# Designed miniproteins, single chains, continued (5): the designs that were tried, part 59

Each design is a single chain, and the fold is of that chain. pLDDT is the mean over its residues in the fold that is shown.

## One batch from the design tools (miniprotein)

Design m18161
Fold by ESMFold2-Fast:
Structure m18161 (fold): chain A 94 residues (1-94)
Amino acid sequence: KDLEVEILVSMAIMLLSVVKLIYEKEGDEESAKRVDEIIDKIAEAEEKRDAEGLLEAAREAEEQAREFEKEGDLESARLLRRAAELLREAAELL
């Protein structure tokens, strides 16, 4: 179960890292910083085995997904929503 949590968290961080690169390439430094803050929260929550911290990070990822949806970027929104799903699955295993 611990290895499964680590894999799910790593996959979520990978998806968020892709989204961060998209924001950086578009010049949206503020949104890129927000994604970076979510990644930091995930890493801290994993280290502390904090299920609530992972669920909070998932909620913040979904908030960013809504911003992409407003801009019509459904692909970036899908990546963020997938990351949130993986974080919730990881939280259930803690």
Scores: mean pLDDT 85

Design m18162
Fold by ESMFold2-Fast:
Structure m18162 (fold): chain A 65 residues (1-65)
Amino acid sequence: SAEELAEELNERLREAGLGDRARAIVDKDGNLVLEVHGPLTPELAQIIVDFSREHKTPIDVVGHA
């Protein structure tokens, strides 16, 4: 489920020490969304790409400009 994917992505972020920089949520329409706090670093971008590829799921990345 999208909720299980969000939990797994959040665990992966915590393991990478990025749990304070990004959080995965499920929006009101059931989409997997990643809220990014601050810049999208190469390390964070790689985690997003790898997770999306492994699970064949789109991730909507939202951040503050």
Scores: mean pLDDT 83

Design m18163
Fold by ESMFold2-Fast:
Structure m18163 (fold): chain A 63 residues (1-63)
Amino acid sequence: SEFDALVEKAIAAIRAGDKEAAQRYLVKLVILAPEKHELINEAGRALRAGDYEKAIAYLEKLL
């Protein structure tokens, strides 16, 4: 699905250290699935805190 593809792109961006690209993908994820905003926002919070493992773990729960 488009949503799953964007989750995978967000995870890939985090693994690559591309925080800017990851944040753009998280914004698109919230637009596509507002009902999942809590997990997406938790991933964003972890990303901003530099906790990339935690950010990826939250995003994996969306798959």
Scores: mean pLDDT 88

Design m18164
Fold by ESMFold2-Fast:
Structure m18164 (fold): chain A 60 residues (1-60)
Amino acid sequence: HMKRSGAAVGPENLSPEQLARSREMVDRIMKRMDEEEAKRPLSADEAGELSHRVAEELKR
């Protein structure tokens, strides 16, 4: 479980609606990363930027 400082926000800390939102965001980020890596390997910087962009789209 949580090791200590910097623990991620777990499902138990979110309402059901927030849980659904968070899961959707993670799923979309993973799909975009998989799609891009299928075309070519991504550098760490590129993967990070892609994740950030997808998260921003869902942030609204």
Scores: mean pLDDT 66

Design m18165
Fold by ESMFold2-Fast:
Structure m18165 (fold): chain A 72 residues (1-72)
Amino acid sequence: SAAAQRQAQVNQLLQQAQDALRRGDYQTAARYAQQALSLDPNSPDAWGALANALRGLGRDEEAAKYAEKALA
């Protein structure tokens, strides 16, 4: 189904974001996390990945905001 295909895309983007975080490529991680959020705006994993990427970029206030969204 279209919903199953969309969920598979979200999961793939989150894996790419996590891989980028492990490499310290915070710009790439943020991009993949934002793409995942475009497909699923209610993904706690995507909010968490974006928060971690922003923290790596030194954007601590924005990182805290997105981390709070991951908990909501």
Scores: mean pLDDT 87

Design m18166
Fold by ESMFold2-Fast:
Structure m18166 (fold): chain A 61 residues (1-61)
Amino acid sequence: ADSHVNQGKQYLAQGNLQKAKGHYLKALSIDPNNPEALLGLGDVYEAQGRTDAAEALRRKS
């Protein structure tokens, strides 16, 4: 489970938003309430300009 969160963080740091999103979504498919995956997906959405979606994910975590 943690491996997908870690890979998402690595891709986000590299600016690869599509791969980061994919890994965070895989983590959430295993544990829908994983706070690190929810926060990471929020960071991806913020980087894409989807501020409302990012804030919703941060509140859920």
Scores: mean pLDDT 80

Design m18167
Fold by ESMFold2-Fast:
Parts: sequence; C-alpha cells; structure tokens
Structure m18167 (fold): chain A 66 residues (1-66)
Amino acid sequence: GSALLRRVAEHDLSPEEKEAIEAIRNGASEEEQLKMAERIIKKEGLKVSAEEYLERLRRALEVLEM
C-alpha cells in the first residue's frame, strides 16, 4: 500500500525489510524473497500474506528504484 511505498522511499524500514530489499536487488530467488517476507510479517505483526507483502514491496521498488 501507500504506507509501504512511502517507507521504502524514505528509507524508514526495519533491518529485516532492508535485508529483503537488498536480496531483491541482488536477484534472490522468488522462494528466498517469499521466505524473507514471511519473517518480516511475523516480526512486524502484519495482517497480510507473505505473497501480498512481497507484491507490495516489489511494486514500491519498481516505482521508486530497483
């Protein structure tokens, strides 16, 4: 969502989210990206699926930077 897009743009991210973005930038596999998304969701207590979170994160990076 818009909140995640803003947090990516402003570099206002948890260490786990920063690690996930770095993995995406370095060409990590879809399975690795999903696994990292699952860790973030569990740690941050988010009420979204790992697939939905990863889709939102990739969309934010495509708009801002990749």
Scores: mean pLDDT 73

Design m18168
Fold by ESMFold2-Fast:
Structure m18168 (fold): chain A 55 residues (1-55)
Amino acid sequence: SVADALAALDAAHAAARETFTNYFKSEGKSQEDIDDYLARIDAVFARRRAELEAA
């Protein structure tokens, strides 16, 4: 169902934020750089969420 797909997408989004935050910190990225990367990730997931909601 669309609801199941949205739940899976939201879970994947949360996991991606955690994984990439940890990775970027391990690479010595600044908080500003981490925030910029996460904003781009958030935009990708927001677009996919909107596409699923429109289906």
Scores: mean pLDDT 86

Design m18169
Fold by ESMFold2-Fast:
Structure m18169 (fold): chain A 60 residues (1-60)
Amino acid sequence: SLLDELLERIRRELERRREELAARGHPLSDEEVEAMLARTEELLRSDPVVLAVAQHDLSL
């Protein structure tokens, strides 16, 4: 689905930024990343405005 594709793109972007943060001495745990994704999914499912903005920003 479009939502699943959007979440996959968000996961890839978080992994990319996680690597940059780790290089700077501020690593994110797997638990923190999963918590951020779960919260993002809730926002995308509950608020159509958030979904529309995310789709635009990620060119979906």
Scores: mean pLDDT 75

Design m18170
Fold by ESMFold2-Fast:
Structure m18170 (fold): chain A 75 residues (1-75)
Amino acid sequence: SELDALKEEVQKTLKELERIAEEIRQHPDDPARVAELRKRAVSLLKQVFDKMDELGAEELKAEFMRKVEEIMSSV
């Protein structure tokens, strides 16, 4: 189903955000790299949010936002 495909994409996106957060932690002295990594994270978030809004998946969006806050609060 479209919802199941979206749930899989959410899991993959969360894993990519964790990788981005780790790269930011490993390169704190490179502001240009940090800025590029943050822009990548924002782009990924926008893609997933747009799909959630299209499907009306408000509960999944709320859960996703909470997990994103947990990951990104570390950087």
Scores: mean pLDDT 85

Design m18171
Fold by ESMFold2-Fast:
Structure m18171 (fold): chain A 64 residues (1-64)
Amino acid sequence: SEMAKRNAEKAAEMAAKGEYAAAGAGAHQSLLIDPENEDARKALEAALAGDAKEAAEYARRAAE
C-alpha cells in the first residue's frame, strides 16, 4: 500500500541519518499496514540493532 511505502521510505531516510529510533518506528508502522512485508521486518530488526546501512537497505526494498 502507499502508506506502507511512504513509511518505509521515511525509515530508510532516518536510518541513513543515523536516527535509528525514527527508522525503527517507520518500519514498524509499515508492518502495521502490511504485516507480511518481510523487508520492513528486516529493516526494523536492523534499526533496533543499530545497523544503519542494513536498516536503510531493507527499508528501501520494503518501499517497493
Scores: mean pLDDT 69

Design m18172
Fold by ESMFold2-Fast:
Structure m18172 (fold): chain A 62 residues (1-62)
Amino acid sequence: SSNREELLKLIGEILRIIGEILDLEEQLKTASKEEKEELEKKIEELKKKREELLKKLKSLPS
């Protein structure tokens, strides 16, 4: 049983989401007022997704 492949895939998804959050936070620094609201909403959605994936990661057997 290759729990390793599932673990690596999950870690990859988490890292991708972290990267997206960081990119959006950089955009937020120079964004217009209207753009900031949209960016903040997207950041919050990604943070929730990250939390869900972290829970899955913690539940995997090592």
Scores: mean pLDDT 83

Design m18173
Fold by ESMFold2-Fast:
Structure m18173 (fold): chain A 57 residues (1-57)
Amino acid sequence: GPADEERAEELERRAVRAYLEGDVEALTRHLQELVDLGAISEAQAQAAVAATRAEHG
């Protein structure tokens, strides 16, 4: 519903900020919340975290 869409949009913004800051722990948390809302799969979240670690390592 609209509330879940607004929450997913906010979590996406927070995830982007965490990515830019190299904050893998915050990124993981925000991506897990997106999984819990059904916006992304757990596999997609794990892949995004792994890619972020590779880019910032």
Scores: mean pLDDT 82

Design m18174
Fold by ESMFold2-Fast:
Structure m18174 (fold): chain A 82 residues (1-82)
Amino acid sequence: SMDEALRAQAEARLAAVDEAAREVGKLSGTLGKGLITESQSARAGALRLLAENDAKDAYERVQRMVDAMMEQYAKIKEQLKK
């Protein structure tokens, strides 16, 4: 179903955020630990949002959150490589 497909896509994007946090952890253990915790908390909140709301509206909110987190983590990773 469309709702099932949107939920699966949201979960895949959330997994990408967790992976990005772990990649930061390879460069800085202290920062990585904090970002992994943040990623896990965000995933729990997003899954609750998807369960309690219309899939389309929830997906759009989750997507905006994921995009912001991915941008932040990529920027941190770039700064740590310098």
Scores: mean pLDDT 79

Design m18175
Fold by ESMFold2-Fast:
Structure m18175 (fold): chain A 57 residues (1-57)
Amino acid sequence: AAPDSPEARRLTERAKEALKAGNAEEAIRLAREALALSPDSLEAGAVLTAAATLKVV
């Protein structure tokens, strides 16, 4: 497994803040970018799933 990228961690944190603000579209975008950098990130995947449930896919 690849090591966690500092950029991926920042994107995941920003996605979590977007979720707290109710901005599901921004959270989905940020979580997808985090997963592109760290595909094995369980946290980024969880944020993406949570954001998708707030916005009809």
Scores: mean pLDDT 77

Design m18176
Fold by ESMFold2-Fast:
Structure m18176 (fold): chain A 86 residues (1-86)
Amino acid sequence: AQPDDAELLRKVAAAKSAEEILALPGVRLLGEFTVGGPDGPDTIAFFGIYGLDAEGKPGELVATALFDVTEERVVAILPPHAAKLI
C-alpha cells in the first residue's frame, strides 16, 4: 500500500536534503526562489506534496513544503492553498 498523507508529511519534515524530499512518492519540485536571510540570500526550493493514488498517479495537493537548499533544512510545511501565493 502507498503511504498515507500523514506518513508522507512526516517523511518530508524529517528530510535532510532536497533529494530526500524528491525521492518521496507524490512530491514535485514546483520552483525555487531567493529570500533575504541574516547571513545573506538563501535559495528556497518549493515542493508540492500530492500523494499518490492506488495506481501511482498524483492525487490532490495535500501540502506544500519550503526547503532551504543553502542551510539544508525544511523551513515550513504549509496548507495546500499557500501554493496560490507563489
Scores: mean pLDDT 71

Design m18177
Fold by ESMFold2-Fast:
Structure m18177 (fold): chain A 63 residues (1-63)
Amino acid sequence: MSLLEKVEELAEELERESVRGAILEGKGMTHEQMLERIREILLEEGYSEEEVEKALEEFEKKL
């Protein structure tokens, strides 16, 4: 799986969690907070900052 595909999967998962959080707590996650969380997860998994930033840029261009 490419890093971009992993970013897309994480974004979908976090968006679903954000919707659930908004229903339960009245507050969802912003786009900026979602990107920060994806970055944290990928860095924790051992991807380099350069690979993560490149994948996030490609993800944003696709939107």
Scores: mean pLDDT 72

Design m18178
Fold by ESMFold2-Fast:
Structure m18178 (fold): chain A 77 residues (1-77)
Amino acid sequence: SREEAIKEIVERGAEIMVDNYRRLLAEGMSEEEALRTAEELARHVVAELGKLHGLSEEEIERAAEEAIRRAREELEA
């Protein structure tokens, strides 16, 4: 369903952001640069998956914001 696709896209976006942030920190990038870069990568992945699943621009933006919110909560835990 559309709702299941959105949920899966959000989860994948959050995972991409967390994994890339941790990798970039391990490679010596600053926290601020790693966070910005990981967020950009997550937004890109969410947009591509959203387009593939026929999501609207509004749905893609909401999915990206939710993915970023979840990733930030995990990284600050």
Scores: mean pLDDT 89

Design m18179
Fold by ESMFold2-Fast:
Structure m18179 (fold): chain A 72 residues (1-72)
Amino acid sequence: MEEELEKGLEAIKEGKYEEGIEYFLKAIRQAVEAGDLEAAYKALELGGKALREAGKDEHGMILEREGLSIIF
């Protein structure tokens, strides 16, 4: 999970927003499967914030929608 979060942040910094979303969604799925809902929410918050700070609000909304669907 931590490795997926790091790779997601690096992808966003490199302008690879779709790859970044995929890494954050993998981290969220891993957290949910482990029963760690707090970690799943933190991953969702971190990825959404990173995408919005990059000026990719639509990508941030996609991550938030897909991530919430995994959590709930």
Scores: mean pLDDT 84

Design m18180
Fold by ESMFold2-Fast:
Structure m18180 (fold): chain A 70 residues (1-70)
Amino acid sequence: SSEEIRKKALELQDRLQGLLDEALEKGKISAEERKEFADEILDKLMAAKEEDWVKILEEAIKKVEEILKE
């Protein structure tokens, strides 16, 4: 259902924000890069159908996890 998709998307958005905050705290990204990344993801979500939101957020999370491993 759309309610389940929205709930999952909110959980993934919370995880993404936490990972971005960690990357910023560890000096892996700048504040400007954090904002640009967040804006790009928001633009993708706004352009996408709800059924694609989970995939977009999971791919974004994977990218930030890769940055944190460096």
Scores: mean pLDDT 86

Design m18181
Fold by ESMFold2-Fast:
Structure m18181 (fold): chain A 63 residues (1-63)
Amino acid sequence: SDEELRELGEKYGLSVRQVRSLREWLRAHPDEAAVELLRELLMKYKGLSREEAEELVRRLREL
């Protein structure tokens, strides 16, 4: 739901649109190499820890 996307975005400093775009990207790129690249980009550009990036990706895949 939009509320779940908003709550996830607020926790990780992302807009609802950014969270939705990341979910769509993960659905298009379900392979582990692409998922690991996304985790690395989140750590580098959003300053997330590895654990936070792994949690965000996991939760996005469950939505």
Scores: mean pLDDT 81

Design m18182
Fold by ESMFold2-Fast:
Structure m18182 (fold): chain A 62 residues (1-62)
Amino acid sequence: SVVEEVLKNLLELIKDKSLTEDQVIERAIIALDKLSEEEQKKLLEELEKENPELAEKIKKKL
């Protein structure tokens, strides 16, 4: 699914030590903006299971 693909891409960005947290959040917002509201909610719920702190920060900037 599109949600699963985007989640995999976000998890890879989180592992990239060359990116700052702010850069990861900015790229996550761009990826989420391409999804429907229902897909965004599902992706954020899955991300919260893997990294709840990052999910919270992304939600605050949406």
Scores: mean pLDDT 79

Design m18183
Fold by ESMFold2-Fast:
Structure m18183 (fold): chain A 85 residues (1-85)
Amino acid sequence: SLPSPAELAKETAILALSVLAQVARNKGLDEVAEIYRRGLEEVAKADSPEEAARILRQTAEEVEGIDPEGAKLLRRMAEKLEAAA
């Protein structure tokens, strides 16, 4: 009853987005926190690893200019989802 590699990668991405949103909020970066929160909602609703990876890449593009480290982490999570697909 362990999750599949794809399901585990998706859950890991959701946790990463949750942490990134909270860190951004704690720093007063409300716009960045909202982008991460929307990305989290969309990833949670994704029906495939490919769709989840696409959402993570889009979210990374939106935050890249403000939070390049967060964007880099999201691209790494997208690569893991693509590898699990």
Scores: mean pLDDT 88

Design m18184
Fold by ESMFold2-Fast:
Structure m18184 (fold): chain A 55 residues (1-55)
Amino acid sequence: GKELYKAILVHEGISEEDLERLKKMSREEAVEFLTKEYGWSKEAAEGAYELIKSM
C-alpha cells in the first residue's frame, strides 16, 4: 500500500520533505531532481516517481 511505498523511498534516503515536494512535481521535474540531488539513474528515478504517485 501507500505506507509501504513511502517506507521504501525513505529507506533509499529520500527525506519526507523532499517526498512532499516530489508529489507536486511533474514527471520530468521529479526525475531531474532525483538524478541531480540523489545521484539516481533515470530508470530508478522514473520507478520512484511511479511509487510517489501511488502514495
Scores: mean pLDDT 78

Design m18185
Fold by ESMFold2-Fast:
Parts: structure tokens; C-alpha cells; sequence
Structure m18185 (fold): chain A 59 residues (1-59)
């Protein structure tokens, strides 16, 4: 489902962020945000946006 794919993308973003890979984290969080929007999950979309902003600060 779109929701499951969004959750997987969010998890991959968090893993990349923990590994210090800001570029990979941003790509995964962006994908999670798009999928969360399509699924109507505002909470997951917000979490993805927060992760993306945190990753951007590492660049």
C-alpha cells in the first residue's frame, strides 16, 4: 500500500541520517513525504519533513 511504502521510505531516511548520509536521507524523506501526502497521512508527512530539514542542516 502507499502507507506501507511511505513508512519504508521514512525508515530508510532515518537510517541514512543516522549513517551521516545527508543526500540519501533527503531523497528517502522526500519520497516518504510524497507517498504520505498521497495516502493522506499528515503525521507521517510531518515526520518526513522534519527528517529532511535535519538532513539538510548536515550539508
Amino acid sequence: SLLERAEEALARGREALAAGDAEAAIKHFTQASVLALAAGDEELKREAAEGSREAARLL
Scores: mean pLDDT 86

Design m18186
Fold by ESMFold2-Fast:
Structure m18186 (fold): chain A 58 residues (1-58)
Amino acid sequence: SERARKLAEVRARLEAELEEALRKGLLSEEQKAAALAGKEGDEALAREGEEIERRLAE
């Protein structure tokens, strides 16, 4: 479904952004794991994605 596709896209983007933030030293491995833990449904994933984007913003 469209929703499932969007969730997969958000997860992939979130993982990529977390890897970039980890590489830049903006968060720890524990923080990356915590950011991904328990994220179920659009709302939680969208909020986490926005938070990570904010941290990565130039």
Scores: mean pLDDT 66

Design m18188
Fold by ESMFold2-Fast:
Formats: sequence, C-alpha cells, structure tokens
Structure m18188 (fold): chain A 81 residues (1-81)
Amino acid sequence: METAIEHLKKAIEALEKGDVETALEHLDKAIQAILTEEEDVLRATGLVLQIIGAQIDLELGRVETALETLKTLLEYLEELQ
C-alpha cells in the first residue's frame, strides 16, 4: 500500500495549504492504488468509500471533516505496513 499512502499524504499536505484541486487529484490516485494493491476486496471497498466520503466533504466545503477522515485513514494504512 506504499502508493496509496504516498497519495494520501500528498492530499493531506495539499489541503493544509488550501489546494483542494491538487488534493482531489491525489485522492483519485489513492483510490486507484488501493484497487490495484489491496487484495482484500472488503477492505479495498471500505477504504475507497472513506476516500469518496472525503471527496464529497471537500466539494461541500467541509475541509476539516475531510482532513480528519483522511488523517484517520492514513494512520490505519500505516499500521497495515
């Protein structure tokens, strides 16, 4: 899951700088990496749904809610390594 973790970190950094567009691009890349690298279909589905939820929060202007979701997800993925 190294590629997914890298893109989640870049998305979080972009959001902390106020760059929502760059964050959304990295979240799309994180979804693609999860679908490619995660062999557990149920885990992959859960992770993708969490990222989609964060993308929806960003489109609704809920940046802090999206950041909390993404930081929690990053911690979970780092524990899996």
Scores: mean pLDDT 84

Design m18189
Fold by ESMFold2-Fast:
Structure m18189 (fold): chain A 62 residues (1-62)
Amino acid sequence: EKEKLIKEAEELEKEGLRAYAQGDYETAVRKFEEAARLYEEAGDYESAKRARKAAEQVRAAG
């Protein structure tokens, strides 16, 4: 169900941001990548692109 996938992806983005704020960059990257996967499965390609960019930025910083 598209709505359920988007809600799960939004929760994963929040978890990724929380991990990043705590300095857990490895967890942040994993959460953002998982969120991007769920956004793509839901057909939300713009949100998927945003989440992947967040993961790449965290990797570049860590």
Scores: mean pLDDT 85

Design m18190
Fold by ESMFold2-Fast:
Structure m18190 (fold): chain A 88 residues (1-88)
Amino acid sequence: MSEETKLAALATAFALRAIGAGIDGDREAVEEVLRETLETARELLEQGVPKEKVREVGETTLRAAREAMPELEELVERARRELEEILE
């Protein structure tokens, strides 16, 4: 698969996990997906993936989490700030 396809698949997998947890009302599971997404962003940067592509993976997951469980908006915005710090 192309690198773009691999990153899109990874982003989709995290987004689906966040949506599934949100549908179940499992706040802890959504928080864990966000935590794993930030850790994965660090790993992708260490592997030499461009910052813009890492941001796309992270933003896709953050958006899915916010839409699945809107009451977590403040938590999602905090994770978004941490993502930007990772990308500096």
Scores: mean pLDDT 82

Design m18191
Fold by ESMFold2-Fast:
Structure m18191 (fold): chain A 65 residues (1-65)
Amino acid sequence: MEEEKRKKLELEIELALHIMAGSVAKLAGDNKEAAEHYEKAAELAKEIGDEETAEELKKLAEELK
């Protein structure tokens, strides 16, 4: 149980970092890098069971392509 909780927290931290990196890249005009970060964040959100956040991030990535 604790191992699974740690893994979920690690995924949540990675999710937050990719969202931040994507936002920074977008502000810098690096739309391709921003899209890659949002795509990775969407996969991480899906893995932790947050389908709503995953769909939102996927849409953001698609709009930047």
Scores: mean pLDDT 82

Design m18192
Fold by ESMFold2-Fast:
Structure m18192 (fold): chain A 96 residues (1-96)
Amino acid sequence: SSEVEDIVKEVGKELGLSEEEIQAIITEVEALLAQPMTEKQLQVSLGLVDEEHYEELKNLLEKGASPLEIAEKGLELGLDPKRAVQAAAYLHAEGE
């Protein structure tokens, strides 16, 4: 939980989220990490209904992008700030 908590707090503050929104995202990401999911179920849960957008975020992660860089790309791809932070934290925590 410490890695997810640290990422969500850092990126959430940079994107102007409230402490209440940050705590909700931490709980949601930890719940997603605890569940066995297919890649399609993950895409839907993160609000990434476009497969090209999901692959673009994964490619950034594989290139060593920071959680903030992934969240900023999520915003560019049309995610709201809460979902962008959720996606960045989930992908970073699952990635090792």
Scores: mean pLDDT 78

Design m18193
Fold by ESMFold2-Fast:
Structure m18193 (fold): chain A 50 residues (1-50)
Amino acid sequence: SALEAGLAAWAAEDLDGAIAAFERALAADPDNELARSLLAGARATRAARA
């Protein structure tokens, strides 16, 4: 699933890949709270490191 791909990317410190995967998951299911939370967390982590 896109969520699994996003989590794997984040574990590998690929924040851009994680964000892209979570965006795909949320686009497929806009009511997916887990995808929304993970996307927000990944974006915040990337912003803090920029």
Scores: mean pLDDT 82

Design m18194
Fold by ESMFold2-Fast:
Structure m18194 (fold): chain A 60 residues (1-60)
Amino acid sequence: VPKLSDEELEDLAKYLGVSVSTVREAVEMIARGESQETIMRRLGLSREQINAIKEALKLV
C-alpha cells in the first residue's frame, strides 16, 4: 500500500518535472529495496529527485 495519495503523487511529479507514472514506479522500487543507482538508471531520476521522494515517504 503506497503511503502517498494520488494527489500527493501528482504534486510531487509536477515539482520534480516528471510523470506521475515515474514517481509511482520510483516509490515501488524504493519499497522493494532497490538502490538509488538502479532507480536513477531505470527512471532517469537524479539523486536529488530520489531523495525528495524518500523524504515524502519518511524513509530517511
Scores: mean pLDDT 77

Design m18195
Fold by ESMFold2-Fast:
Structure m18195 (fold): chain A 88 residues (1-88)
Amino acid sequence: SGDEAAERALRLAEEAYRLALEAVRLAREGRFDEARRLLFEAEVQLGLALIYLSVAEQLGASPEALERAREAIRRAQRAIEEARALLE
């Protein structure tokens, strides 16, 4: 269902956020190679979250489920941008 796709997008975005925060932590510790690997994984998870969000929208997910997924995606995007800034 659309709500199931939105829930999947939410969980993928939460995982992307977790990985990005870990990448930020490792980058601040000077562990740049490990941070870059986690950043790549975070970007992959975020890409999948965006695909599932698109599927959820097409399948008519509830506005509440879509908003939860979009909020999680926005948080993950911000954390990924912070990690990228530390690794450039």
Scores: mean pLDDT 92

Design m18196
Fold by ESMFold2-Fast:
Structure m18196 (fold): chain A 93 residues (1-93)
Amino acid sequence: SKEQEEILKKGLEIADRIASLPPEQQRAAIRYAAEVLREKGYEKTADRLEEIAQLPPEEVLPALRQLFEEASKNIDEAKALVDALIEALKRAR
């Protein structure tokens, strides 16, 4: 659907912005997003974000893109992931 295409596009854009942050800010942003998702009951996605936060900076973007492709199968989960990462990015600024 157009909504699924728009949310995936926005997710990929936010993933690129997070991957462009300095390493310490990138890790903090991803960990914050994981905490937000865990509080909302998306524990598996939160666990994946904690794993991604431990990766070398150059591996973060491909891992976030893969996570969005997996999350796109559930529109509510994909929206929650986008919102959590947007809030994390705003706090990193």
Scores: mean pLDDT 83

Design m18197
Fold by ESMFold2-Fast:
Structure m18197 (fold): chain A 90 residues (1-90)
Amino acid sequence: AEEIANRLLNLADALLEEEDDPEKQEIAEKLRELARLILEGDYEEARKLFEEIKPAIEKLAEELKKKGGEYIADILLELVKEVEKFLEEN
């Protein structure tokens, strides 16, 4: 739980390094909220939020690949996979 939450928070911070992008800011805020829900053990709300944001995260990853942000895109997609597995197990 804490490891996945810390990775979500770290990725949110990385997305916010490009502060002029409101789409990245929105995703970063939702990643922080997802991390909070996981740390609080609110897995039902975490699943709901994850299902809502997953398509936006995948779309962001594709856009990042086009702009040379491939390393962040790969981290984002790998984290999505790990969060999905964690929420399925809990």
Scores: mean pLDDT 77

Design m18198
Fold by ESMFold2-Fast:
Structure m18198 (fold): chain A 62 residues (1-62)
Amino acid sequence: SEEDERRARESFERLKEELDAGVDLLSTAAKSVSDLRSGKISEEERQQLVDEAAAKYDAVLA
C-alpha cells in the first residue's frame, strides 16, 4: 500500500542518518585515540571529544 511504501522510505532515510552519525562518532573516537597515543592531545581532551561526538550522535537518535 501507499502507506507501507511511505513508511519503508521514512525508515530507510532514518537508518541512513543514524548510520552516517554512527560512522562520524566512530571516526572521531578512533582519531582521538590515535591523537592521544601520539601525544597530540591529553586524556581529558580525548574524553571531551568523545563526549561531544556522543552528544551529537544522541541528538540524531532523538
Scores: mean pLDDT 85

Design m18199
Fold by ESMFold2-Fast:
Structure m18199 (fold): chain A 71 residues (1-71)
Amino acid sequence: SIAEAAQKQAKFAASVLEKAGRTDLAKQVVDALNEYVKALQDGDEKKKAEALKRLQELERELIAAVNELLA
């Protein structure tokens, strides 16, 4: 499912960030994804939207961190 694929991708991203010393960002990604999945299961549209916005913000930080590692 899309949710399972997203969860696997987020766990992989968190693992990469942790190895890069960004344990703070890795934890935030995992926490935001868990909150999103829980909101989906509970049917909580407000919390789902909040978690999605959080994940979008973290995606920008993830891209910046990857670019720094590749420089």
Scores: mean pLDDT 76

